# Designs tried in a protein design run: designed miniproteins, single chains. Part 102

Each design is a single chain, and the fold is of that chain. pLDDT is the mean over its residues in the fold that is shown.

## One batch from the design tools (miniprotein)

Design m3774
Fold by ESMFold2-Fast:
Structure m3774 (fold): chain A 66 residues (1-66)
Amino acid sequence: SRELAVQALVTFGHLSEEVAREVVEAIEAGEYEKAKEIILKHGPAELQSEEAAEGAMRGAEIALSM
């Protein structure tokens, strides 16, 4: 669900709720590069690597499908 994806990004990705919603909206639109850019721009230092940002995005996509 969308709410579960937003909560996962906030709780485990340490993103603000507003930024988490933007990431989820980009994923739902199929804009995966945009979602990754949002995470890299607004995420904490731990998510500033491409690998960590991709992991966070994949987690959100899985949560979105639930």
Scores: mean pLDDT 76

Design m3775
Fold by ESMFold2-Fast:
Structure m3775 (fold): chain A 69 residues (1-69)
Amino acid sequence: MELSLELLEKLKKELEELIRNNPSKEEREEALEKFKKLLEEILSKVGTPELKELFEKMLAELEKVDKES
């Protein structure tokens, strides 16, 4: 699988749209959890402190979108 920054940014944008389009809290929580699991898999294979910090920032931004919705 390609682990480029561009792919991660694309996935984040797609997930933001998915969260905004899913009105139920359960659907939003499921989407966020799937993204968290994906990031954990990436970190387990190529994990660096820098990448972990980037992923934590991405998750925080997505959680803000969820809270605003």
Scores: mean pLDDT 71

Design m3776
Fold by ESMFold2-Fast:
Parts: C-alpha cells; structure tokens; sequence
Structure m3776 (fold): chain A 56 residues (1-56)
C-alpha cells in the first residue's frame, strides 16, 4: 500500500507530460506550478525536471 505522497508524485509527473505537449504559455505555467509543488513535496528530481521545462 502506497502513501498519499506517492500518488501526488505520479500526478505531478503527469502534469509535466501535459506541460511538454501544451502550448508555450500553458506549458510554462504548468511547469512552474509543478516545480513549486515538487519543492513542497520534497522531490528534487521532479523539481529539477520542471525547472528545465519552463526554462526551455
């Protein structure tokens, strides 16, 4: 049985995939929100991935 935090991480990964396929403005907003959420979650890998997306 997984923790709630695991489910939140999966949702953030999905948000990054959507951000990559979304238009520039929408994708950037999603990536920034995901970065903030990943930082709050304590997941540096997700945070770095999100940062790379919106800095693209």
Amino acid sequence: MEDRLREDREALERSLEIAEKSGKGEGEKLAKMTYSAARDLGDPELAERAKELYKK
Scores: mean pLDDT 74

Design m3777
Fold by ESMFold2-Fast:
Structure m3777 (fold): chain A 76 residues (1-76)
Amino acid sequence: SAREAEIRERIDALVEESAKRMADLIKKNDVEGFIKTMEETVRELQALLKEMGKEEELASLIDRLYALVAKLLKEG
């Protein structure tokens, strides 16, 4: 559906932007900022997945988010 495609685009954007923010916070040793950003990102991902009825995909998205953070840390 067009709505599912729109939500998936929002999920992809959220994962990418959150990973960049998390990598930056790790480089700055901002532990509190990292935890807050992670909690906010997980909440938003859960809400978007719930709207699609695909809450089972949350764990895979979190794994993808952490993998992207690790990649960004290796690149700088």
Scores: mean pLDDT 87

Design m3779
Fold by ESMFold2-Fast:
Structure m3779 (fold): chain A 95 residues (1-95)
Amino acid sequence: KIELKDISAGPGDVIEVEIGDAKLTVHMSSDSPAALELAGRFISSFEKYPLGESFSVVSSEDGSVVSFEAEAENPSEEAEKEISEVRNEMSRELR
């Protein structure tokens, strides 16, 4: 299991997580606590249910930017639900 405390990222660092044929790439412009928490939540969701589509989300928190790119082949209905839930949670956090 990948935990936030095990993630070490500085400005411009890239975190890649691969599960079978699924891949998540996280680009971070800052290692602020808010950015690290958001990255950790996304990674945990991806680890449990690999995201079924490729997309990029940009978040700004206290001047930091976090970009997520998720790619997975043959998405399941469970993966689609997880994508929707993560997207909804991120939308609340990013407002």
Scores: mean pLDDT 57

Design m3780
Fold by ESMFold2-Fast:
Structure m3780 (fold): chain A 81 residues (1-81)
Amino acid sequence: SRQRILEKLRELKKLVENDPELLALVEEAERAVEAGDLQRALRLLDEIEARAEGLPEDVRLEVFRLLGEIRDGLLALEAAA
């Protein structure tokens, strides 16, 4: 559901709150999801994933887990449209 995706994006924001570039990308992804622009949201997740490669390993693994869950949710919404 869209609500579950937004909740996971809020969890992601907490993990990246000290990285202004990542935080801005997550906030853009949240706006894209709220607007129903699923293609833009998916592209933003790819940008977040690439930027997150520079994070410490423990934080990176949690970010990648959340990104995977968010991506799965977005793809499910796209398939339903």
Scores: mean pLDDT 86

Design m3781
Fold by ESMFold2-Fast:
Structure m3781 (fold): chain A 74 residues (1-74)
Amino acid sequence: SRMDVLSQINRIMRQARDLAEQLLAQGASPEQVRAAVLAHVRALADRLGLSPEVQAQIEAAVDDLVTDLLARHA
């Protein structure tokens, strides 16, 4: 159902935030954080069988999330 997809998106977004914050705490570069988080999210979305449209929405949201976190840690 659509609610199940939203639940999966929320879980992916939480994992993306947690990973980004962990990498930033370890002193990873902005490029390393962005690359690692996007790679993780793409792999997870593919394993969950999410549609290309949902995957694109997640990737856009993750890019915004990482950009916001990087600005706050600059």
Scores: mean pLDDT 83

Design m3782
Fold by ESMFold2-Fast:
Parts: sequence; structure tokens; C-alpha cells
Structure m3782 (fold): chain A 55 residues (1-55)
Amino acid sequence: ARDAAALQEELRRLLEEGRVTFGGPMDAAQVVAALRAGAERLEARPAAVAEVLAA
């Protein structure tokens, strides 16, 4: 099973490789930081994490 934190690390790698972009003027590091903060909050509630990852 994968947690939100594991997906955040994989997303960070894809952004560093330039394989994923968000199409806006946001810096990749800022996007990753925001997702990380969200993942930490969701990891405190495992049921919420499962719902977010399914979406």
C-alpha cells in the first residue's frame, strides 16, 4: 500500500525530471511543499488519505 507521503516523493521526482507540470506560474518546489503539508495533515486521518488518493 502507498501513503500520501510516498506519492508526494514520486511526484517530486517527476517534477524534477520535467515529466509533470502544473501549467501555471507556480514553481515546482512550491507545489511540492503545499502537497507535502496537505499529506502530513491527511496522514493524521488515514480514512481521509484513502479518499483523497482515490480521487
Scores: mean pLDDT 56

Design m3783
Fold by ESMFold2-Fast:
Structure m3783 (fold): chain A 80 residues (1-80)
Amino acid sequence: NLEKLKEEAIRLIDRLAEAGVITPEQAESLRKAVETDPSVALVALAVIERINPEKAAQVREEIDRLYETLIEMEKLREKE
């Protein structure tokens, strides 16, 4: 269910913002990307990791789960 995956991705983005890994503005951009184009969100997440790898390491599990969720969303979009 694409809707459920989108909900999970947004929750993970919120956790990244709470941890201070991303700014509120980055969180808003990621949520919009999740709703419109998950591939854009994947690229943005990779850039965020490169900018602040130490903070990204602190939330490694959440970032990995977000990548998995975005990849699954993209697969479902391609099938449609």
Scores: mean pLDDT 80

Design m3784
Fold by ESMFold2-Fast:
Structure m3784 (fold): chain A 66 residues (1-66)
Amino acid sequence: SVELPEELIKEIEKLEKELKERAKDLEVSEKEKVRELLREALERVKKLFEEYGLEELAERVEEVLK
């Protein structure tokens, strides 16, 4: 099992809060905004994993982004 650093967990929690707030402001018909929000979320998670040396997890996120 991968043990995540406490600081990384806090950064992920912050990202989750930001994404939930942005999602609340989206109208049902705004599919492109939803897709862009998901892309930004995945890119930010990938960068967090890379910053903390979790290369294997970063590669998995990169695969989803393709």
Scores: mean pLDDT 73

Design m3785
Fold by ESMFold2-Fast:
Structure m3785 (fold): chain A 56 residues (1-56)
Amino acid sequence: SEEEIVDLKQQLQHEIDHADHLDEGGKAALTVVLNDPNATKEQLTEALNGVKAANQ
């Protein structure tokens, strides 16, 4: 749903802002997904899982 997309984007933004171990290319790629109005729940979930792994 749209609500789930908004929640995932908020979580992704938070993780990008706290990404100590992501290079500029990784942050740019995640920002593209974050700003994509057609981003799917799957794409947002994959991006969120990736940035969380990088922040560990």
Scores: mean pLDDT 77

Design m3786
Fold by ESMFold2-Fast:
Structure m3786 (fold): chain A 63 residues (1-63)
Amino acid sequence: SMAEEIEKKLEETEREAVRAYLEGDYERAIEILRETAKELEKYDPEAAKKLLESAERLERQFG
């Protein structure tokens, strides 16, 4: 289902963003979060908003 595809995408995004964060690549972590937020905006706007808020927090601390 679309919900299962969205959940899978969120799990993959979380894994990759966390990996980038642990490697100290904050720019890449922010990019990953923003890219997925754009992809999900029309399917799950609340999930997209949360991803953008996470990206903005990282950018304020490390950008």
Scores: mean pLDDT 84

Design m3787
Fold by ESMFold2-Fast:
Structure m3787 (fold): chain A 89 residues (1-89)
Amino acid sequence: SEVEESLKLLLENSGDEEVVELQRELLEALEAGEAEKALELARRLLRLTTEIIAKRKPPTEEELARIREREAEILAELHRFLGLPAPAA
């Protein structure tokens, strides 16, 4: 799983302590029922995770184009599955 691999890389490479601390704060906010704070922490955690992943090995321009093409196909199939019209993008 991409998520499992990402978590392992975060713990091994850098920013692991900050990521773990944010995850802990997020869980505490969720337990306390602080939805607004939980959303803020989740957004911050997502941003850090995305930055770390992108910095590890960004895709080439060709690979990025393939990924975007595949994403468009998946979205189109998902819209069909839901009985919705084709996506705008």
Scores: mean pLDDT 59

Design m3788
Fold by ESMFold2-Fast:
Structure m3788 (fold): chain A 77 residues (1-77)
Amino acid sequence: SAAEKARQYFEEGLRLLYQSKYEEAIKRFKKALELDPNSELAPDVLRNMAVAYKKLGKEEEAKKFYEQAVAKAKEME
């Protein structure tokens, strides 16, 4: 299913993030959000994208995705 595929992309993204492959991690996280934008995982995907952007020195993008993660988490409360 799309939800299962989204979870797989999220897990791949986390693995890449831990390996400091930040740009590749972001690509996996984007695919996860595209497949299941309303997933319970969406806040965590967005937060980890923010972390990856911050590691790349892209502070503006990092802030944007972190704010989106916080907003998404509040929608799911």
Scores: mean pLDDT 88

Design m3789
Fold by ESMFold2-Fast:
Structure m3789 (fold): chain A 62 residues (1-62)
Amino acid sequence: SLAEAMRALAAERGEEVVEFRSVDPVTNRERVVAIPQSLLDEIRASPPVEAAELVRRLIAEL
């Protein structure tokens, strides 16, 4: 899965993860997600269509 790949990639490279914080508007509870730096770099380097696909897959893993 993408989440497993993210954890494996970060661990293998000793990379930092970027923490994103969001609030559920219905329950008003805080949620935190950690994303490897290399995945963010891939999204930034990707064409718009492919970047949107990567983001969509990331959201689906949450």
Scores: mean pLDDT 65

Design m3790
Fold by ESMFold2-Fast:
Structure m3790 (fold): chain A 70 residues (1-70)
Amino acid sequence: MSEEEKKEYQEKILEALKNKDVEKLTELIKEMKEKGYSDEEIQEILEEAAKKINSVEASELIGEALGEAG
């Protein structure tokens, strides 16, 4: 995984979190899995995006999307 690609996914996840779009979050997680990213790599990207939101709801949305994607 390139640093640039990781940054791109962080931004897409951040936008989905701002929009409270669980469906979009689930799609992004599935896309990352399809590209061969590990669960640890996906968690790191989600964690970095969540830090930028500074919202309790962001953690809840991420948990729901991970459950639906898995």
Scores: mean pLDDT 77

Design m3791
Fold by ESMFold2-Fast:
Structure m3791 (fold): chain A 52 residues (1-52)
Amino acid sequence: MELDLSSPEGRLAAVTQALALDPDFARAVLEGLLSDPDPRVRAAAREALARL
């Protein structure tokens, strides 16, 4: 799966992809996205972290 991190849509896809990985790796990626400039990405990262 191609990962386009230059767009908010690509970073939202990265949240979903991270959840398919091991929980330690997913947590590290999601924590980085909590500081994303796009509020949708930050909200998605918070929800994903709550599921871990």
Scores: mean pLDDT 74

Design m3792
Fold by ESMFold2-Fast:
Structure m3792 (fold): chain A 76 residues (1-76)
Amino acid sequence: ISPEARKLTEEGLKAAEEGNFEEARKKFLEALRVDPSNEVALYGLLALHYAKDKKEGMKVLIEAVKNGSTKIKLPK
């Protein structure tokens, strides 16, 4: 994964944790433009678009990333 796509994904996850779902969506879209294979950005965008409860959907994704359930790991 490119460093730019990784940074955009991190910014999206941070925005989602802060409850700023519009900014999170924007960052995930930008990450996917840089790297279309970015699994975390794709799942984040799908959660924001389809989840009935966006806050709960993003919480599940963030917990999965922290537990290493995705192939993309956040920087230490």
Scores: mean pLDDT 70

Design m3793
Fold by ESMFold2-Fast:
Structure m3793 (fold): chain A 60 residues (1-60)
Amino acid sequence: SPVKQEVIELMLLIAEESDAIVEVRRKSRAEGASEEELKKKIDEVVEKAKKKIEELKKKL
């Protein structure tokens, strides 16, 4: 069966979230950010991803 466009979009959103977390960790390490600052930035990335997924779920 052909893969639905919404499934492809979901997979891309998951990949985007993963890549964003890796980049946040890399930048935080380079900048000497605290563990609390790193956690906050990661939580923001996760929250944005959740909102995008919720919007995609509204597509029937």
Scores: mean pLDDT 79

Design m3794
Fold by ESMFold2-Fast:
Structure m3794 (fold): chain A 72 residues (1-72)
Amino acid sequence: MAEEEERVEAARKTAELAVERAKEAVEAGDYETARKIAEEAREAAREAEAMGLKKEAEILKEAAKKIEEIIK
């Protein structure tokens, strides 16, 4: 239980930081960095799914989608 909670919390923090960094990049006009952050989040979500980490994968997918919405 504790390790699962720790992994989920780590994924949530990673997602929050990725979204924040992407917002800062877009505000600075650096859309390439924002797109790269979205791609990294999508890749991390796929890896989490492959490992059976469903909660972590969902959190990372939501982050990637949110970043893509900011870029639009």
Scores: mean pLDDT 81

Design m3795
Fold by ESMFold2-Fast:
Order: C-alpha cells, then sequence, then structure tokens
Structure m3795 (fold): chain A 65 residues (1-65)
C-alpha cells in the first residue's frame, strides 16, 4: 500500500544520497529516479501521503549536506 511505497522511496532516496557522497553519479541518478517513482506511486494511490513525501524529501536533502 501507500506506506510500503513511501518506505521504498525513503530507502532509495537515502541510497542516492550515499552514492552522491561517494562520487558515484550514475548510481546516485538511478536510485534518485527509483525514489521519485515510488513516491509518485504512493501519492497516486493515497494523495494524503503528500506530507510524508515532503518529509522524505527533507530527510534526503539533509543527507546531501
Amino acid sequence: AAQEYLQQARDYGLQAARYLRQGDLDKAREYAQKAEDYANKAVAIDPSSIPQVQQVVQETAKEYE
């Protein structure tokens, strides 16, 4: 359900940030795309998940620091 997709989006987003910090731009792009795809799936089946998607984005942004 939406919670499962949100968890996948968070996991992939954090993986993308880790690859970016390692300098692996190809893997960072791949995982960022996966995170976006899963976040979109969560919103598509449950629009009330938008606040959780925003939290995932904020969490991932902190990892880019």
Scores: mean pLDDT 76

Design m3796
Fold by ESMFold2-Fast:
Structure m3796 (fold): chain A 77 residues (1-77)
Amino acid sequence: GPSKEEQLRRAADGLAEAVMLGDEEAVARYRAEIERLGDVERAREHAVRNVRDMGRLLDLPEARTEALVARVRETFA
């Protein structure tokens, strides 16, 4: 099966995508998966980086990208 690091990366990628899509059910699901993996800070930082990267790739306004980053940070607050 996938390594713990690969599972964490996939969960962080999924969280970033869910936040960008406004899929609150998927956000809750990936939050629970990340909490079970036990490395919340690393996953949060990966998801933040992925949101910024995707926002740039999709030409989102900077203010929109930073609001999505804030949503990722608030998921684990």
Scores: mean pLDDT 86

Design m3797
Fold by ESMFold2-Fast:
Structure m3797 (fold): chain A 86 residues (1-86)
Amino acid sequence: ENQALLNAATLYLAIGSVLLKKGDYEGAIEDYEKAIDLLRQAEKTPETLRLLAASYENLAIAYEQMGDTEKAEEYRKKAEELRKEV
């Protein structure tokens, strides 16, 4: 179950990253949020924390590109906090 959650989250992260590179920031945000929801359901392991940190950093980048600097800063701080736990 936990591995299935991590695999699904990794797929959403991969799709979100493709969308981010293509400039589909809204689509990227949706997929990163889906990845985060799955990772929050997973067991708290170093792997889960690294994937969560990556998801929050990518959310911050997407929001920054959309001009939402407040949300970008919020998610960047969440990613930084998680990276300190890994």
Scores: mean pLDDT 84

Design m3798
Fold by ESMFold2-Fast:
Structure m3798 (fold): chain A 55 residues (1-55)
Amino acid sequence: MLTETIVIDSSGLSEEEILERAKEILEKLYIEAGVPKERARQFAERFVEWERKQR
């Protein structure tokens, strides 16, 4: 796809598994967009931490 949408299938997954998958997808998406690996990882971790606070 020319653009990618983050889609997470939550059927049968735990909350932690959903967050971990989201982190992996975000990290990959940022890297593909040209963000350095270290920064992409940090952004993904910050997103997961923010989501975890909403639980």
Scores: mean pLDDT 69

Design m3799
Fold by ESMFold2-Fast:
Structure m3799 (fold): chain A 69 residues (1-69)
Amino acid sequence: MVVPASSIEEAVEILKEGKSVSFKGGYVVGPGSFAQDVVDKLRSKGIEAVAENPDSRISSGGTVIIKPA
């Protein structure tokens, strides 16, 4: 199940439940950030996660998917 998250804090809670999260367009880490940057931020908070496509750029209209490791 993929659940939309509007913040890193929401993503932490969703990932702890064993669910995947989606982030939409630049919201979480700013324009030009990559899905891997979101993963690195989550790991800094003790959450083991992996991006479905680590090279996906978070941009206007783009969506990235992060899943539990």
Scores: mean pLDDT 69

Design m3800
Fold by ESMFold2-Fast:
Structure m3800 (fold): chain A 73 residues (1-73)
Amino acid sequence: MEEKEEKALEHVQRAARALAEGNYDEAIQHLKEAASLANPEAKEYFNKAIEAVKAGDRQAAIDYLKKAVGKIL
């Protein structure tokens, strides 16, 4: 359980960095990996973050990412 959570958080950190650098495709890939490793509540927010990235809404993506992390921790 904790090992999956640790891997999900690693992908979250990589997604956050990719978003900061404007690498949206890389951010989406890491968010998908985090979602696959996450519990159902966190997965819902990761999916919302992915949709926000696709829409070009960086602020919404960051806000949903923070909510997803709050469901893992």
Scores: mean pLDDT 82

Design m3801
Fold by ESMFold2-Fast:
Structure m3801 (fold): chain A 76 residues (1-76)
Amino acid sequence: SEELERARRAVEEGVRLEKEMEEQGDMKGTLEAGVGAGLAGISLGVGKVAKDPEFAARMAEEALRKGREAAEEARA
C-alpha cells in the first residue's frame, strides 16, 4: 500500500541520515538520527499489527521529522 511505502521510506531516510552523520563524526547527530529511524520502524510495526497503514505512515514520518530536527539542533 502507498501508506506502508511512505512508512518504509521514512525508516530508510532515517537510516541514511544516521549513516551520513556517523561518517561526519557527529556523535550527537548520529544518536538523534538513529532514534528517529528507530521510532519510525516501531511506527511501521505498530501500524501493521493494528492494520492501520495510514497511522503507520503518519507516525513514521513524524518520527523522522523530529529526529531530523533534533539532529540539526545537535549540530549547532
Scores: mean pLDDT 76

Design m3802
Fold by ESMFold2-Fast:
Order: C-alpha cells, then sequence, then structure tokens
Structure m3802 (fold): chain A 60 residues (1-60)
C-alpha cells in the first residue's frame, strides 16, 4: 500500500484521493495519500485535503 502510493505522481495521488472521497471509503489510504502529497508539494496534508474537497464541491 505505502509503496504503491510512494510510486504515484502528484496528479495520480490527487485523482485517487478524489475517488476515495467520492466513495466515502479508504480513510487509511486517504491519510497516506495526503502525507505523500505533502512530501512532494511542501503543503500541509490538511490544506491539500481542503483543496481537493473544494474542487469536488464545485465539479457540478
Amino acid sequence: MKEEIDALSPEELARRAAEYIRQGKNEEELDLIFERLSELTGVDPETLRKVIERALATEG
């Protein structure tokens, strides 16, 4: 699981996070995804989660 997440690009990580949020599942994997995105971007995991949630809220 962690090794798979570590191999993904920031774009793939963001897509996977959005999918998991839509499903309302995989909270453990979501935590790992946001930690990895934080490592790659230098932005806090909480801030990254808010950005993706905002993007999903404006999708329709």
Scores: mean pLDDT 75

Design m3803
Fold by ESMFold2-Fast:
Structure m3803 (fold): chain A 60 residues (1-60)
Amino acid sequence: SPEDRIRQRLEEAKKKPPVEGLKLASEAITEARRHGLPVELLKEAFDLAVEYAKQLVKEQ
């Protein structure tokens, strides 16, 4: 299902370094929005993306 695929992508993102993790989390957000999936799943993907974005900003 789309939900299962998004959950799998989020688990993969958690295992990746910040650049790759951010890309996977962003893709998960895009796909979750496209399929109208639960807000909780969108929040999880968004929180992960924000966490990785903060890590990348610290390198500047």
Scores: mean pLDDT 78

Design m3804
Fold by ESMFold2-Fast:
Structure m3804 (fold): chain A 96 residues (1-96)
Amino acid sequence: AEEDLNKGRKALINGDYDTAIEYFEKAAEKSTGELRAQAYAVLGEAYLRKGDYEKALEWFEKAVEIHPTPSYYLMLAIAAEKAGNKELAEKYREKA
């Protein structure tokens, strides 16, 4: 899981979002608890950078279900705003 997360992050930094997604999916499958939540969060970030805001929301929601943190709520708010849902974005900002 950790190795896949590191490879995914390198791909994400290089703008290779599809490769990043593949590694983050592998990390999520091989992990549980907070580490799985982290894998879901970086999956959301990869989709957010790719411009797939609906998928980004789904993955950040999965992350916050496992491990609710202010940072995950902030990412949900950003994804909701990018998706055009200002009301949802405001609600998540209040939880961040």
Scores: mean pLDDT 84

Design m3805
Fold by ESMFold2-Fast:
Structure m3805 (fold): chain A 60 residues (1-60)
Amino acid sequence: MSVMEITKEMFRLLAEAVDRLIRLEQEYGRDSPEFKEEAEKVLEEHRRRVAELREQERAS
C-alpha cells in the first residue's frame, strides 16, 4: 500500500479508537477503574492495528 493510503487508514483507526473511548466513558464514567482498564485495552488494540499496517508497508 502507498504511504498516503496507510496514513489515511491510521487516521480511520484512531477515529474508531476515540469513538470507543467516548462510549466507555459514558458507560463506566471517566474516573472508574473499569474505564481505565477498558481504555488501556482500546489503546493496546489501536497500537496493534497500527503496527500491523506498518508491517504491511514494510512487506510490500
Scores: mean pLDDT 78

Design m3806
Fold by ESMFold2-Fast:
Structure m3806 (fold): chain A 78 residues (1-78)
Amino acid sequence: MKHLELGQEAFSAGDFETAIEHYEKAIAEDPNNSLAWTLLGEAYRALGKDEEAIEYYQKALALDPNNTHAKRGIEEAK
């Protein structure tokens, strides 16, 4: 849980690489954490890696079909 918060703080500061590291740690602890996959997608999108971002959003949506954040990310990234 704390890793997601630290990742969001890094993301807000523009440190997307550090954000990714924290989100990856959250996923390593719980690979079924749909939110962590969604936030990983957001960080990759911020780096201009839209194709990778879409794949992470799709993983999040597969884990939680009600994840509106991941669904919105896919729509915005195309």
Scores: mean pLDDT 83

Design m3807
Fold by ESMFold2-Fast:
Structure m3807 (fold): chain A 82 residues (1-82)
Amino acid sequence: MEELLKWIEKALEEIKKSLEEEIKDKEKLEEAIKKMEEKAEEIKKWVEELVKRKSPLSLGVILAAASIEMAGAYFDILLEIK
């Protein structure tokens, strides 16, 4: 659990770096980072709820789903902000 939450935080930092490289406008970059941070927090809450509910999903499946959600949020934000 703790390792999975740390992975989400590390993925968020990597995505923030990618946003800084892709978005040249400072105001748009700040908006994109805020949206990505909010989405990462939602994903963390989702992971915590799955563990609390004793979900039959393996940690690997939860990590894969979280990875897809993080990547999807990144692309959605780029399309909206860029």
Scores: mean pLDDT 79

Design m3808
Fold by ESMFold2-Fast:
Structure m3808 (fold): chain A 94 residues (1-94)
Amino acid sequence: MSKKEELKKLLDEAINYLRQRAEKASGPARVAYQALIDAFESIKAELDAGAPVEEVAERALQTLDVGIQLARSLGDEETVKFLEELKKKVEEIL
């Protein structure tokens, strides 16, 4: 699998996971997770439009850091763990 295909799969994994968490969440947590979903969908669209994998991976890492801090502030330790594991996988692509 190419680095582009691998990164695209990781972005899809993030989006699918966050959609499940947003559906189970209420109020501010749901809004926050929806904002993260929108950010990852935008990053995926950049990759699909032919943006360099390294630039897209950097954007994904920045968004993951924001997401980790957000999940921590919400007390969602499961999402923190998921996003930290995903961050390591994105770093391994580079």
Scores: mean pLDDT 87

Design m3809
Fold by ESMFold2-Fast:
Structure m3809 (fold): chain A 66 residues (1-66)
Amino acid sequence: ATLYVETTLSVEQQIGLILRLMGDPRLEVEVQGENGLIIRTDLSDAELDALIAELESIPGVTVKRI
C-alpha cells in the first residue's frame, strides 16, 4: 500500500515524525519537501488502518491512500 502524508507541523515535530516512521523497517519513507511524505508498506489492512488512524490523530496531519 502507498500513503501520502501532508503535515502543517513545526520543523521539530516534522523531523520527529519522519524519524519515527523511518525507524520502522516495514515502512519505506520518501520525503517530498518540508510538508510531504510518501509511505510504502506491505502492512496488513488492519495494521494499515491502525497506522492511518494514528497519523490522522496528530493535529495538522492529513493522510491519503494513493
Scores: mean pLDDT 79

Design m3810
Fold by ESMFold2-Fast:
Structure m3810 (fold): chain A 66 residues (1-66)
Amino acid sequence: EEELKRLEARRKQVEAELADLEAQWDTIPPEQRRAFAVRYVAAQIDLIGTDLEIELLKERIEKEKE
């Protein structure tokens, strides 16, 4: 369950980063928007990957209880 807590903490950090990037999008100078878009996509990929790891770990824990 320690790994689950670690992954959930990671997920919250990535969610916060995505929220910050979304909030900043309208205030970003045009010359920096490409860099922000790349960072946003990378954070999206991290979130998807973390969500998948959490799902797989939860399935594993559930099977071990049965």
Scores: mean pLDDT 78

Design m3811
Fold by ESMFold2-Fast:
Structure m3811 (fold): chain A 59 residues (1-59)
Amino acid sequence: EELKKLILELIALKLRKIGLEIELERTTDPEKKEELKKEIEEIEKEIEELEKKIEELEK
């Protein structure tokens, strides 16, 4: 039950990251590019934290 919720959250975060990466490729504004890079970094941290939680629950 808990594991399933975490897996769904992980999938959602990975999809958001892909969306942000696409937006970054299409963006020409340097200021907006820096904002998107920060958002991508935050999402990557959240993904790492969720992957750790999933590993703990699978063990």
Scores: mean pLDDT 82

Design m3812
Fold by ESMFold2-Fast:
Structure m3812 (fold): chain A 60 residues (1-60)
Amino acid sequence: MLKKARAIEDYEAKNDLELTLKKGEELEILEEVGPHYWVVKSLKTGETGFVPKSAIEILS
């Protein structure tokens, strides 16, 4: 089952590997990368990138 998540705050990407998020944006978790980051896909835009774990909430 695909892991769903939601942005709990606005987040501005700091480089081209990161994804900019708006609070309330729905995401799919693709991969865990170390203790601080997820690789996610935005369900709104279809874009993928790294986001800090502190900026998202897991919904399942």
Scores: mean pLDDT 81

